# Ledger of designs, part 41: designed miniproteins, single chains

Each design is a single chain, and the fold is of that chain. pLDDT is the mean over its residues in the fold that is shown.

## One batch from the design tools (miniprotein)

Design m1410
Fold by ESMFold2-Fast:
Structure m1410 (fold): chain A 62 residues (1-62)
Amino acid sequence: MDPMIQQIQQMIQQSTSSDDDKQVVQGLIQQAQNSSTPQQQSIYVTSASIYLIGSEIDQSLR
């Protein structure tokens, strides 16, 4: 398993984001795991990380 995927899964569990936002991030991680190329996997992992952090900030500002 990719170490970055493991890191993001741990961040999801520690996150204060809503369950809906966590589901979106988990969907992106699943896309990363199903990716056939390292480049595609990296894009989904990066997108998941950015989305998770952004959703935490958005939740704290509401």
Scores: mean pLDDT 77

Design m1411
Fold by ESMFold2-Fast:
Structure m1411 (fold): chain A 61 residues (1-61)
Amino acid sequence: MEFYEEGRREHEEGNYQGGLEYGRQSAVNGLSRGSLEVMGGGYEVQGNFEQSQYYYERQEG
């Protein structure tokens, strides 16, 4: 319920932890492309590139 949109907004405002939380909640029973993108971006800006790549690859696969 708007978890993807709220996660994206949190991420764009520089609240990457909030964005990751909403992205994770949106993905609880099925990973959406949007949720995977939000999580990948969140890990990337935190410098955790291995986790970021994992979620980006899941989005493409």
Scores: mean pLDDT 58

Design m1412
Fold by ESMFold2-Fast:
Structure m1412 (fold): chain A 63 residues (1-63)
Amino acid sequence: MSEEQKKEIAERGKEEEARLIRAMAAGMSGDEVQARARAFLEELGKEFGVSVEEVQEAAAEIG
């Protein structure tokens, strides 16, 4: 995966994480948050043609 792709994945992951944290604070269950987070990672993996694990690693590099 290129450095540019890693940066895009990390930025998009950070935005979605912030949205899910706010949803959890508003009353969404942890299980629902986890399911949505997983689906988001799978969609990014499909979009960039990489594994969910590679998406998770790229997203973690900003945090």
Scores: mean pLDDT 77

Design m1413
Fold by ESMFold2-Fast:
Structure m1413 (fold): chain A 89 residues (1-89)
Amino acid sequence: SGMDKKAMDKVLDEADRRIDRANTEILKLEAKNKAGEASSEEIRKMIFLAGHIVTTTALKVTIKKSKSYDDIDLLKKRIEELDEMYKEL
């Protein structure tokens, strides 16, 4: 409705960039796992990170449809959580 579209678009673009980066790291870990070179710890991190990417992407899609201010702050928090998980890889 009466939202600042520019501010919303900026947050959504930031989410897209961070999700894309995390997906790139998942693909590297998946390739390593397929080659039999991944540790059990790396496999667990990969599974957990993949789950968080899926839920964060679903939230982003919901925000794009609803354009809710409340959901924007939740998306920011989810991006921060994704960054912390990425640092552990």
Scores: mean pLDDT 76

Design m1414
Fold by ESMFold2-Fast:
Structure m1414 (fold): chain A 69 residues (1-69)
Amino acid sequence: SYDELIEEAQALIEEIKKRGLWSKEVLELETELGVLQIEYSVFKDDPERQKEIIERVKEIIERLKEILK
């Protein structure tokens, strides 16, 4: 679900911070995630746009996982 994806992304960001892997890229991904969360709530009546937002959140999660490797 969308909520589970957001929880996963937030948990990965916290793990990155805990491991001292904080970088400009992580800050930019965290900022983009925040914007996407706002856009998801704004576009509640646009399922196609919400689907695009979900796909972008998944891409952010995959990039955060790569940073943790």
Scores: mean pLDDT 88

Design m1415
Fold by ESMFold2-Fast:
Structure m1415 (fold): chain A 87 residues (1-87)
Amino acid sequence: SEIDKIKEELKRLMKEAIENNGVVEPEKARRMEELMEKLIREDPAVAYEVGIFTFKLLLEKMPPLSPEEKAKVEQVLKLLEQKKEEA
């Protein structure tokens, strides 16, 4: 319950930051760091879930990737999904 609330708050803050072109107020940035540190400590699998969510949102805002960049992105996502399963 508490972990789910932290996950949803952090996902919302990450999405807002990305939608605001990466401009984040210092207080919000600190809040995001505190929530992520708590997730890493208490539920690493959920921390990876938030990381994967954020990475995918960032990719949607990027210009079209080259084949080499796309291969690297797919490798990173595969590693993150594996780390989530291992956590």
Scores: mean pLDDT 82

Design m1416
Fold by ESMFold2-Fast:
Structure m1416 (fold): chain A 94 residues (1-94)
Amino acid sequence: SPLDRLLELLRQLEAELEAAPPSEWPGLLERYAPKIIEEVKKLSAEDAQLALLEVSALARTIVARVAGTPVEAEVRALLDRLIAEIKAIVRQKQ
């Protein structure tokens, strides 16, 4: 299903972040964000809301892990943009 594909994409992102140094995380987020957005666009309004919750939870975990690193501000900005884009998609579907 489109939701299962989104959740698998989020798991793949988590795995790549865990395997990479924080200096590579902005690049990984820039690579994954368009893919996440495209999968969210394919979801029903209800599943898009679930996707927003899942991405928001992952974003909180990522921000906590980069706290105090040189990439913290850039990672936060990229995740805030991704969440804002998903929120816009959710609003458009309602």
Scores: mean pLDDT 89

Design m1417
Fold by ESMFold2-Fast:
Structure m1417 (fold): chain A 77 residues (1-77)
Amino acid sequence: SEQEKAKERLKKINEILEEIDKLIEEKGREDLEVRRKYLALLAEEMGKDPEEALNADEEELNKMLLELSKESLEELK
């Protein structure tokens, strides 16, 4: 059901947030790995595949961040 999928998605989002917090403490906010995790979090929230964000280079990450940020403002529910 939609509710069950939403609960599972929230659990995954919380796990990603915990990983981001640990990476920030270890590497700092501007690290590429932290940025990949933020994009993966946004992708998961939007119902998209987070794996592309995790494997993207810096140029691709910047492009994806702009696109996902725009979509999150228009479609976030």
Scores: mean pLDDT 66

Design m1418
Fold by ESMFold2-Fast:
Structure m1418 (fold): chain A 87 residues (1-87)
Amino acid sequence: SPEEVLEEMKKENERLLENLRKLAEELADASTQARVTVLEHARKELERKMEEMAKEALEKGVPKEEVDKIIKEFQEEVDRIIEEVRA
């Protein structure tokens, strides 16, 4: 059902963001430039995964506003994680 697809998308988003946060913590002893480089590479793969999930959710009838909300939350949190490393 669309509700099940939306729930799976939310759960996967949380997992992807948790993994990115763990990666940032594991890189704590690396230079800022090296950390940002690794996290930007991770961002590209995560964006691909989110795009695939968004497409599937829309095709299965999840409302666009719900999909857009998850994508915005994902993008804002990824930006926050990477900008924290730059600080």
Scores: mean pLDDT 86

Design m1419
Fold by ESMFold2-Fast:
Structure m1419 (fold): chain A 88 residues (1-88)
Amino acid sequence: SDEELRERLEELRRRIEEAETEEELIEALRELARLAFEFYSSRGKPLLGIGEALRVIGLIVDLELTGDAERAREEALRIIEELLRELE
């Protein structure tokens, strides 16, 4: 349901904003990748779902290599806003 997806995205946004450790942020980003794939796959766009999931996985890889939590957080929040916009 779109309402359930919206609630999950809003909760995930809070988790990403409030993550105080790299481990917490990575766990939230893993959930975002799964949710992005699920979102687009359920809408008949599985290749777009894979693309968005890989975009988020790229953020995890960059975070593990650089430790740049601010960049990972900002990019993840943009992805969440894009998904929330699709639900309007």
Scores: mean pLDDT 86

Design m1420
Fold by ESMFold2-Fast:
Structure m1420 (fold): chain A 66 residues (1-66)
Amino acid sequence: SELDKTIREIGDISGKTEKEADDLIKKGDEDPSNKKDLVDKAKKMLDDTGKKNDKINDDVLSKIKS
């Protein structure tokens, strides 16, 4: 079903974002001079991913309510 596809997509996106954020934190620990830039990138990535997931949820809920 489309709902099953959406749940899988959200899970995949969330998992990728979490791993990328963890990798950026590790890089910041290895190079403290770049830690601020890496943290800023992680925050932007998390914000963008959250907005994408919200849109997917809204699209699915809109179809269900019709």
Scores: mean pLDDT 70

Design m1421
Fold by ESMFold2-Fast:
Structure m1421 (fold): chain A 61 residues (1-61)
Amino acid sequence: MPMVTPDTPLSELVALLVELALAHADDAEIQALLSRAYEHLKAGDRAAAVALLQEAQRRAA
């Protein structure tokens, strides 16, 4: 799976968040990163959300 970037559309960021949450439901560290990414997306802090999703992707690899 290619790494998300700040240029990744919001719809793709949300899709990735859902995909990782379902694929790694039992991984507490990944779930914590995804929870924080979701809160930043809700707050409009796209850059912080992307950084957290990148960390979640690195841990999932």
Scores: mean pLDDT 82

Design m1422
Fold by ESMFold2-Fast:
Structure m1422 (fold): chain A 92 residues (1-92)
Amino acid sequence: SMDERIRKTAEKIIEELEKLGVEKEIIDKVRELVEKALEAKDPAERAEYEQEALKVVEAALRSKETGKPFEEVLKELEEEIERGRREWEEER
């Protein structure tokens, strides 16, 4: 089932984050977003939670690679996404 595949993929990602020493609070945030995605009845709402979970994972990985605090990297990533969205909107 699709839900089983999503859970198994999330478990593998979480396991890798734990191996990298990502903080429990950040890992718990990823788990919460995955559960919200699985509970969402609307496909668009589900996609939003999945995208948010991927953003948190990316920020956690960048934080470990760069040594920057997670919250700083997350803010930088959100600013990058917003900039890309604005550029896309200007292009039609």
Scores: mean pLDDT 80

Design m1423
Fold by ESMFold2-Fast:
Structure m1423 (fold): chain A 100 residues (1-100)
Amino acid sequence: SPEIELAKRTLKKIEEVANEATEKGLSPEEFLRKVREVLDEAIAEAPPDSPFAQLARRMKAEVDEALANLPEDPEEAAQIVSDLLRKIVKEINDLIEKLK
C-alpha cells in the first residue's frame, strides 16, 4: 500500500531527526521544527483525505501547539518533546497496523 509505505518512510525520517537531535545537541525548538518539516512533506505527498493525511495534520497541529507553548525550563521542554515524539511514533505505528 502506498499509504503504508509513506507512513513507514515518515517514521524513518522522524527517527533520523531524533538521532540528529541527540548527536548534534539540538534544542527542543530546533527538534520540533525539523519534525514539523517531515510532517509537512508527508501531508503534501499523502492522498487527500487518507487516514494518514488526517493523522499527519493532527500531529502537525500538536507540534505547532508545543512550539507555541514550550516552557522556558529546558528539562520541562525536553520532557514535553519526548512525550510528543513517543505519541507520534505510537500513533503512526498503530495506523500502519490498522491499514495492514
Scores: mean pLDDT 89

Design m1424
Fold by ESMFold2-Fast:
Structure m1424 (fold): chain A 89 residues (1-89)
Amino acid sequence: SAAEEARRRAILALVDEFLRLLVEHGSDELRVEAARRAAEIQEAIAAGEAPTAVIDRTLAMLDELAPRLSPEMQARAEEIRARLRALAA
């Protein structure tokens, strides 16, 4: 549906925002792991996974990688998490 397509694109936009955060403030190792996880999420979107499943994958990426950021950048990652959870509602 158009609503599901819009939600998938919104999820991808939040993934891209988190990747930008990691590129600007993360280590090289964080960038590599983030790119791998983002590719998995993009593939899931392309395969037509339900928005809730894609959100769960994106939250898992945030949970794993955000703790490796500085405390200040972790706060910004939490803002992305909150926006992602709002898409699940």
Scores: mean pLDDT 81

Design m1425
Fold by ESMFold2-Fast:
Structure m1425 (fold): chain A 86 residues (1-86)
Amino acid sequence: DAEEKRRLELMQQLLDRARAALQAALADPASADDAVFMYTGILAEWLITLDPSVKEKVNAALKQGVEVRRKMAAELEKKIQEYLES
């Protein structure tokens, strides 16, 4: 479906822009933790929307704090990217 393909392309563009914004925010140590919380929260909601079965596991991991969220950011991006490129 052309509409579904266009929706996935839009989500890909939003992911790319969000990733670029995070990289800029991480340059300021005073805002880095807040940026990680916001970014990983958004990615988690996108992943849960694409695959609801991961909701409990993803939310449980995010509750462990910013250090775990930093490590999860790349994994969340990769999983969302895999859905968008399917």
Scores: mean pLDDT 75

Design m1426
Fold by ESMFold2-Fast:
Structure m1426 (fold): chain A 110 residues (1-110)
Amino acid sequence: SYEEIKKVIQKLRDKLIELFDELRPLLTPEQYEELLKILDEFNEKVGDIFEDYEAGKLSLEEAREKVIEVLKETLEKLKKLKETANPEAKEKIEEMIKLIEEAIRELEKI
């Protein structure tokens, strides 16, 4: 259901915010700006999908598939960021990656 999709995304957002706060002192200014951009693009794209669904422009299945696509794009961007990070930051970015992979699996069951 749409409510289940929203719950998966809200749970993911809450956990990503917590990890972002932990990552802030571990990142260079350039890495911090890159992570902010990745998370902002994720939030904007998912928000647009939800608005399009609520406006009747997308079916539930199309909305679910598009959210999964955005999560996969976010995953690839985080993997690239992880490659340039120090070891301590890499651990926290890996936690973000695992949370997104879990959200994809949960959405695929809906």
Scores: mean pLDDT 90

Design m1427
Fold by ESMFold2-Fast:
Structure m1427 (fold): chain A 74 residues (1-74)
Amino acid sequence: MSPEQRFMQLEMEAALKLADAYEAGDLAKMKEIIEEFKKRVEELIAESDEETAKILREKMEITLKNMEKFLESA
């Protein structure tokens, strides 16, 4: 699996968990899910070459911004 495919998998897993927590009204759980996603992506970045790491950081920033907006809507 490529680092980019692994990122997509992590994003999808986080999105599904975040949706479940949102439906439950569990703001604390939503925050934990976002923190865990960030940690897992940072680990993936550490294992990647510089070019891939740059792309993953940019994707992470966009995803975290979207997750923050979703958290604000809860």
Scores: mean pLDDT 83

Design m1428
Fold by ESMFold2-Fast:
Structure m1428 (fold): chain A 65 residues (1-65)
Amino acid sequence: MVEKHEIETEDVDAAAEKLVAELRAQGYRVRVEKFVDEEGYEVVSILAVDAAGNVHGYILRAKAK
């Protein structure tokens, strides 16, 4: 099962660090990828896999105006 969550935040790096720490503390295997989209916005993609093999996807973006 794949579950997707989109999170908008003013501080993408701080939000990503907090979420990764919380997921790892819960026993998830976490992969983090940082990239810049075609419009120049920073995006952080976080993939968390639980003990049952379910994949939880998180996409962190800069907060819209």
Scores: mean pLDDT 76

Design m1429
Fold by ESMFold2-Fast:
Structure m1429 (fold): chain A 95 residues (1-95)
Amino acid sequence: KDEIIEAYEKAFGVKPTDEEIEEALEILEELNIEKTLPNIVGAIYVVHLLKNGEPIDESTIELMIELGVSEENARKIALEATTKEGIKLIEEAVS
């Protein structure tokens, strides 16, 4: 748990929130992607960008690959996270 926070802070200069970590782990669980440190850190980064209204594009995929995420897993994580965030925004707008 502390290793996740330290790895993310080292890569991005900011600490992830508990909510971002929980959402990242949920995405990996739903996709049956192995919870390796690179996969977790990459998933947290995607969640962080989406929560701040930033787009997920090829530069995000490239950065995840540089972190040690496979291209296949990087694209799966990005798609799942984007879909989940889109659903939340629709639910909040109609509630």
Scores: mean pLDDT 78

Design m1430
Fold by ESMFold2-Fast:
Order: structure tokens, then C-alpha cells, then sequence
Structure m1430 (fold): chain A 89 residues (1-89)
């Protein structure tokens, strides 16, 4: 089940840190990616359906923000993103 409260907080963080560059319709999917990365959780089929329509540029921007704001390494974060994109393609 989606942790709605924390994902909402992450979506607000993404909006502020991206300077509004991520469109509102992609904020929650991008925040879900951040949540999954921070908790080292795999993506469910429902998660993949939610993420499949997000342009790569906004997923990469979310990854950059999580690396900047947390202790996760850029390499680990991008490996996680690449694994997600392989499942989506």
C-alpha cells in the first residue's frame, strides 16, 4: 500500500527543489520513485503502471534531488533508476 503522507511530503520537496520544473502530473510518480529508493523497495506491477508514462528527464531530476538531500550515493541511485527503466521498457 502506498505511504500517501510521506509521498506527499516528497512531492512537495521535488516541486520546491526543482523550481517547478517537474509538471504537477508527474510529481507523485517521481516522489514514489524517491520513496522506493530511500527504502530500497522493489517496484510492484501497480507502481510500474504509475511510473511508465513519466518522461525520463523528470525521473532523473528526482534522483538528483534525492542524492543531494540524502546519504544515498549517485551510483546506487542511478543503478536503481536504470533497473526501473529496464522493467518499464
Amino acid sequence: MLETGLVHVLANLLYKESGGKIPRKYLFPAALLMYKMLHRQDFSEEDLEFLKDVPREYLELAVDIVVKRTGISREEAYQYLDKLLEKLG
Scores: mean pLDDT 78

Design m1431
Fold by ESMFold2-Fast:
Formats: structure tokens, C-alpha cells, sequence
Structure m1431 (fold): chain A 90 residues (1-90)
């Protein structure tokens, strides 16, 4: 449903903000620069994936493609889990 899509988008945005805040905390504390660069690159890839999946969900909704929507939502849930795992490693 459209409501489920909006809730999932909010969850993704919340996790992205959590990761940004954690990375910013590491920058302020001048932690190992090489470690920070590694995590930043990993986060950037996950952020690109979230953006792509949100576009795929919006396209599926416009086209009333229920199968494509379900697939994009499942992938976004997995990407959110990967961001949460990254946050826990920070």
C-alpha cells in the first residue's frame, strides 16, 4: 500500500540520518582517518542503493506494478538492515 511505502521511506531516512550522525561523531573525535574513509565509502554505496530503491518503488506505484513494488520494498528492507549493521560497527 502507499502507506507502507511512506513508512518504509521514513524508516530508511531515519537510518540514513543515524549513520550520518555516527560518522560525524567519528570525524569530530578525529578517529583513525583510514577507518573513517572505509565506512564513509560503504555508507555512500548504501545511500545510493536507498535512493535507487525509493525511485523503483515510486515507479512501481505509478505503474501499479505490485510485483515490482514488493521486490523493491524487500530490497529496501535489506538495505536498511545493512545500514543498521554499519551503524553498529561504527
Amino acid sequence: SEEEVEELKKEAQKKILEAINKLDELKENKVDQERLEKYQKEFDKLYEEVSKLIEEMDTALENKDEEALKKAMEKLKETIKRIDELIKEL
Scores: mean pLDDT 85

Design m1432
Fold by ESMFold2-Fast:
Order: structure tokens, then C-alpha cells, then sequence
Structure m1432 (fold): chain A 65 residues (1-65)
């Protein structure tokens, strides 16, 4: 949980506030699979530094299932 929130804040700092908000909302609803899939999809179209944070987020979210 704490690691996920840290990575979401990191996304917000990188200017991806809307993406971080959507991920946080899915996690709050217990939709971990959808949140992880969204993070992976977003990573595919993101710069490498943003993609790394999103891939770490997807991994952390899958550990909550």
C-alpha cells in the first residue's frame, strides 16, 4: 500500500496527474486487475522514465490480488 501511494505521487510529480487519479480510483474500488492493465498499457506509450514507474506500479498492484 505505502509503495503504491509513493509511485502514484511520483507519477503526479512527472505531470501525469489524471493517470495517477484514475489508477488510485480503480485501486480504491478493489479493481486491481484493471488498475494493473491500465498501468501496463500507459507504460507502452510513455517515455522510459515514466514507463519504469508504471511498470513498478503494475507489479505492486498485482501483489495485492
Amino acid sequence: MAQIEQKLKELEKMGHTDLAKKLRELIKQGKYEEAAKLAVRAAETSPPEVAAVLDELAYLITQQQ
Scores: mean pLDDT 81

Design m1433
Fold by ESMFold2-Fast:
Structure m1433 (fold): chain A 88 residues (1-88)
Amino acid sequence: SEEYIKKAKEIIEAIEKGKGGSGEELRKTVDEILEAAKKGDENAQVAVGMLARYIAELQEYDEKEREAMAKTVLETFGNEKAAEVVLK
């Protein structure tokens, strides 16, 4: 459901603003998104792509590293939209 995309946005915003809550709650939310994505929830898969893009930005990944991450998302879920989100 769209709830997973919202949760991913909330995680990113919380980290950026230093309002990350407890690391345990953040981990629990990430685990919920990952489990839903593995079960075929397309919005959860897109949420994983959004989190991957944010990690790539924090780590200052170049285009080749971002393409490798997008390929991993595509191979894991078979979801082109989730992979495209990593590249943007």
Scores: mean pLDDT 79

Design m1434
Fold by ESMFold2-Fast:
Structure m1434 (fold): chain A 70 residues (1-70)
Amino acid sequence: MSLGEKVRKTLVENRNSPFEVRVQKVTNVILETNPDASIDTIGLANVALVRGLREGKSPEEIVEEIKKAL
């Protein structure tokens, strides 16, 4: 399963979860799929995730923003 598919699935399954739980679960997926990524790169992906969630973007749009940060 690709990064995009895992992130989208995680966002859909946790859509009714608290904000911090959604951020944590998606961040764990990013870490699992990008084990060689630097802390700075993961930080940029996390910023994109938080922004997308706060703006009410779709799971698909959030995936695209995360991919741009990675």
Scores: mean pLDDT 81

Design m1435
Fold by ESMFold2-Fast:
Structure m1435 (fold): chain A 64 residues (1-64)
Amino acid sequence: MKEVMTRAGVSYIPKSLYDDIVNNGKTYDVSSLSQTMPIGVAQQYVRAQKAILDIKKETGKYPT
């Protein structure tokens, strides 16, 4: 798991999803993620993704 500091506190996302977002420009929705995981987990990861992308948009850097 990758730990990401956001305005809502610490969020967790699988490192593979984080790497796909920051290195490959991939984006995920709840529908695609919920095919392989519980919907509540998928919703949490999509919220983490939004926070990652918002930080990049505001600061020019991905959160580490």
Scores: mean pLDDT 75

Design m1436
Fold by ESMFold2-Fast:
Structure m1436 (fold): chain A 93 residues (1-93)
Amino acid sequence: DEELKERVREATDGALSDEEIEKLVKFLKQVIPPFWLKYGPKELILRYLYAVLKGENTIPKEFDREKVIKALKEAIPKSNNLDELIKRGKEIV
């Protein structure tokens, strides 16, 4: 879904490469309905990403944007599946 990739790119302030975005979108589609990622505010997308990295199913009210983006940049390249991303993300976040 090209629209979802673009929203993730915008939400992460262009910090992720196209390859990292492609990989992340594949992981997110396993746990978050595309509807919320496409039509929610960009901040909500980052909150969902934060929850995924922590292995949680609830959206936090507060989060550190820079910390989330840094964790994604470090975890995505080293992860081959969603479980790896969550495990690595928990160590960084």
Scores: mean pLDDT 71

Design m1437
Fold by ESMFold2-Fast:
Structure m1437 (fold): chain A 96 residues (1-96)
Amino acid sequence: SELDGLTPEERARVQETAARLRKMVANIRDILGLSYSVTPAQEQALITEEALRVVREGMSLVSAVGALLGRLHSLDLQKQEQERRQQEQLQQQLLS
């Protein structure tokens, strides 16, 4: 994985950054009343990816939070569109 190339110090910083990002995103979502239908595994993967970008690429925490919220929103929209298309396909099959 992308984490396998990290030093022990970098891995610790990624884990700490991921924990901070998770708290920041959760707090912002709570304040703004935001809800996204992503799995805990998908959310954890996105948080880890953005934490890696903070540690390896020097991305700011604020930018990482913004990126996370944007990615969570995009995934939620994609899931809604996929469910709509699946429902339409099922309806077409039943009406054929």
Scores: mean pLDDT 79

Design m1438
Fold by ESMFold2-Fast:
Structure m1438 (fold): chain A 97 residues (1-97)
Amino acid sequence: SKVEEILKKIEELLEKIKEELERMKEALRNGDVEAAEKALEEIEKLVEEIEKLIKELEKLGASQEDIDKARKLKLEAEIILGIARIILGLLKLVEVG
């Protein structure tokens, strides 16, 4: 169904966000501010794509169970975004101090 396709796409976007978090961790190990900034920009873009897909699920009249599943995946993505912002902040502090 269209709902199942959208849920699968949200899961795939979350996997890409997790891959970008691994790039953030590598950037932190290497002191690479530019790599961390690029990874954060990609995470932000992927989180916005998840939000758009959730709005599409709502328009399709998806079940509460499917909406709740999508919202849980978005929450995981937003937690990773928060971690990525902390990593970039730490890198910038090391660069100036």
Scores: mean pLDDT 90

Design m1439
Fold by ESMFold2-Fast:
Structure m1439 (fold): chain A 76 residues (1-76)
Amino acid sequence: APPPLGEAQLAAAREALDLALAGVPIEEIYERLEPTALAKSPPAPEEEVRALQRRLLDAQEGSAEERAAALAKIEA
């Protein structure tokens, strides 16, 4: 299994979700948060990781256009 998600990675993921919901492009989000996402940190609590995963799934169900844009980019 991959190593558990760290606190810095969880914080970056939460920020990324909030920015994505605000309409910031995914590439810009990665550029802004890459230093935080790559930072060494202790393992994040599983409950917080599960809560973020649920938020992401709920957001994805409501954001069909973002999913369509990502697919178009892959197929191009």
Scores: mean pLDDT 66

Design m1440
Fold by ESMFold2-Fast:
Structure m1440 (fold): chain A 68 residues (1-68)
Amino acid sequence: MKVRIRREDGKEATFEITEEQAERLREAAGTREDRFRISGAQLREVLPLAARAAGVEDEEEVEVEIIR
């Protein structure tokens, strides 16, 4: 599956992820939904390479969309 990450400036990036990574992102957000917001720090904990590639800062709020 894929994840689409949208930053506060409107820039977005899409990454291939596993089902386990998708569940960890939902747990960080406290949700069962496929679209939610988390901090850059929470994103980095689950997807460190994606957070770095997207240039996300730890205190930034990012929109996450899980695509099946």
Scores: mean pLDDT 84

Design m1441
Fold by ESMFold2-Fast:
Structure m1441 (fold): chain A 78 residues (1-78)
Amino acid sequence: GELSFAEIKERLEKAEELFKKGLETGDEELLQESLELYEELLEELRRGGAPPELLEKLEKKRKEMEEEIKKALEERKK
């Protein structure tokens, strides 16, 4: 069925926790896992017919996460 607000919140909190930890520790696997969880949530919400406003907000957040990861990984390669 459709994702409940509680499930959406739980998945967002988990993705955010992994993202924050990955940035703090420089763990590429945690950063990748956080993006994958966010992408899975977005695709599930799109299929479930979530409001466009919610989807737009989450897509902007995902883009911000991707940019931050890219910068962190580029810094490591230097």
Scores: mean pLDDT 78

Design m1442
Fold by ESMFold2-Fast:
Structure m1442 (fold): chain A 67 residues (1-67)
Amino acid sequence: MDKAVQAMIDLVRNTGVSSEAAGTAVWAVVTGDRSLGVKLLQNLGISEEDALRLIERAAELLGLPVP
């Protein structure tokens, strides 16, 4: 199973965010474009602080360093 898909599923289950938001957070971590990821999450109605936390959780689930 793809690690990115599993991380997205875990984010939805653990945080209650939409699959679009979870996918965006995972995408931001995988591409390294966290700034664009935050902006895309804000377009989905998520605050900047919550967007940053969601990206941090995605990084943890993918086994990548959290800032």
Scores: mean pLDDT 78

Design m1443
Fold by ESMFold2-Fast:
Structure m1443 (fold): chain A 91 residues (1-91)
Amino acid sequence: MELEKVGEEVYKAAKEGKLDEEILKEALEKVKEIEIKEDPRLEKALEAVVKALVTGEEKYIEEAAKLVEEILGEDKEEVKAAMKKLLAHKK
């Protein structure tokens, strides 16, 4: 639940085009501080989102969106659109 909220905050910031490297690092550190040994897939989903937003590669965007859909129940296409919007502003 707490880890899920961290992922939702990152997704929301990306959707609004306000996500930056500082927010991504803080979110990742929160994930590390949350004991997620029972939910390792949540950590993988957040790390995949961070990697996709940092690298800008479509393969990582698709992987991250799929994991977010499976774990958080967000629409895969909406997650992809939000990440692509952020990447367009970064470029």
Scores: mean pLDDT 67

Design m1444
Fold by ESMFold2-Fast:
Order: C-alpha cells, then structure tokens, then sequence
Structure m1444 (fold): chain A 74 residues (1-74)
C-alpha cells in the first residue's frame, strides 16, 4: 500500500539521519515521497504546513510519524 511505502521511506530517511531528521530533511523527505507518487499533493501540503507550524529544528522517528499521521500520510 502507499502507507507501507511511506512508512518504509520515513524509516530509511531517519536511519540515514542517525535516528533524527532536521526540519529541512523532513521537508525533502515529503517532497521526495510526492515526486515518487507515494503521497498526494494535498498530503504533501498538509505535512509541509505541520512541519512549519511545529517549528522544531529536528524530529525523532516518533515525532515525524505522529506528524505524518496527522497529515494523513500514514
């Protein structure tokens, strides 16, 4: 499913980032998932807005998964 593909991409990105992603890296992950057709434009816009609204410099895997569930990606 698209949700399984999104979860795999999120986990791979977090692992490559040493267990955390910066806000910029999280934005690039969202853009990459949109470019690959894993998420919709509406999901990408919601995720980007939530990353900006949150305002933290870095996201743990748990924080990123929670945000992306709120965006409807997961």
Amino acid sequence: SRKEQALARIRAAVAAGGGRLSADQAGLLVSGMLAEGIITPEQAQRAGALIREDGRAEFSEEQLLALLRKAGVL
Scores: mean pLDDT 87

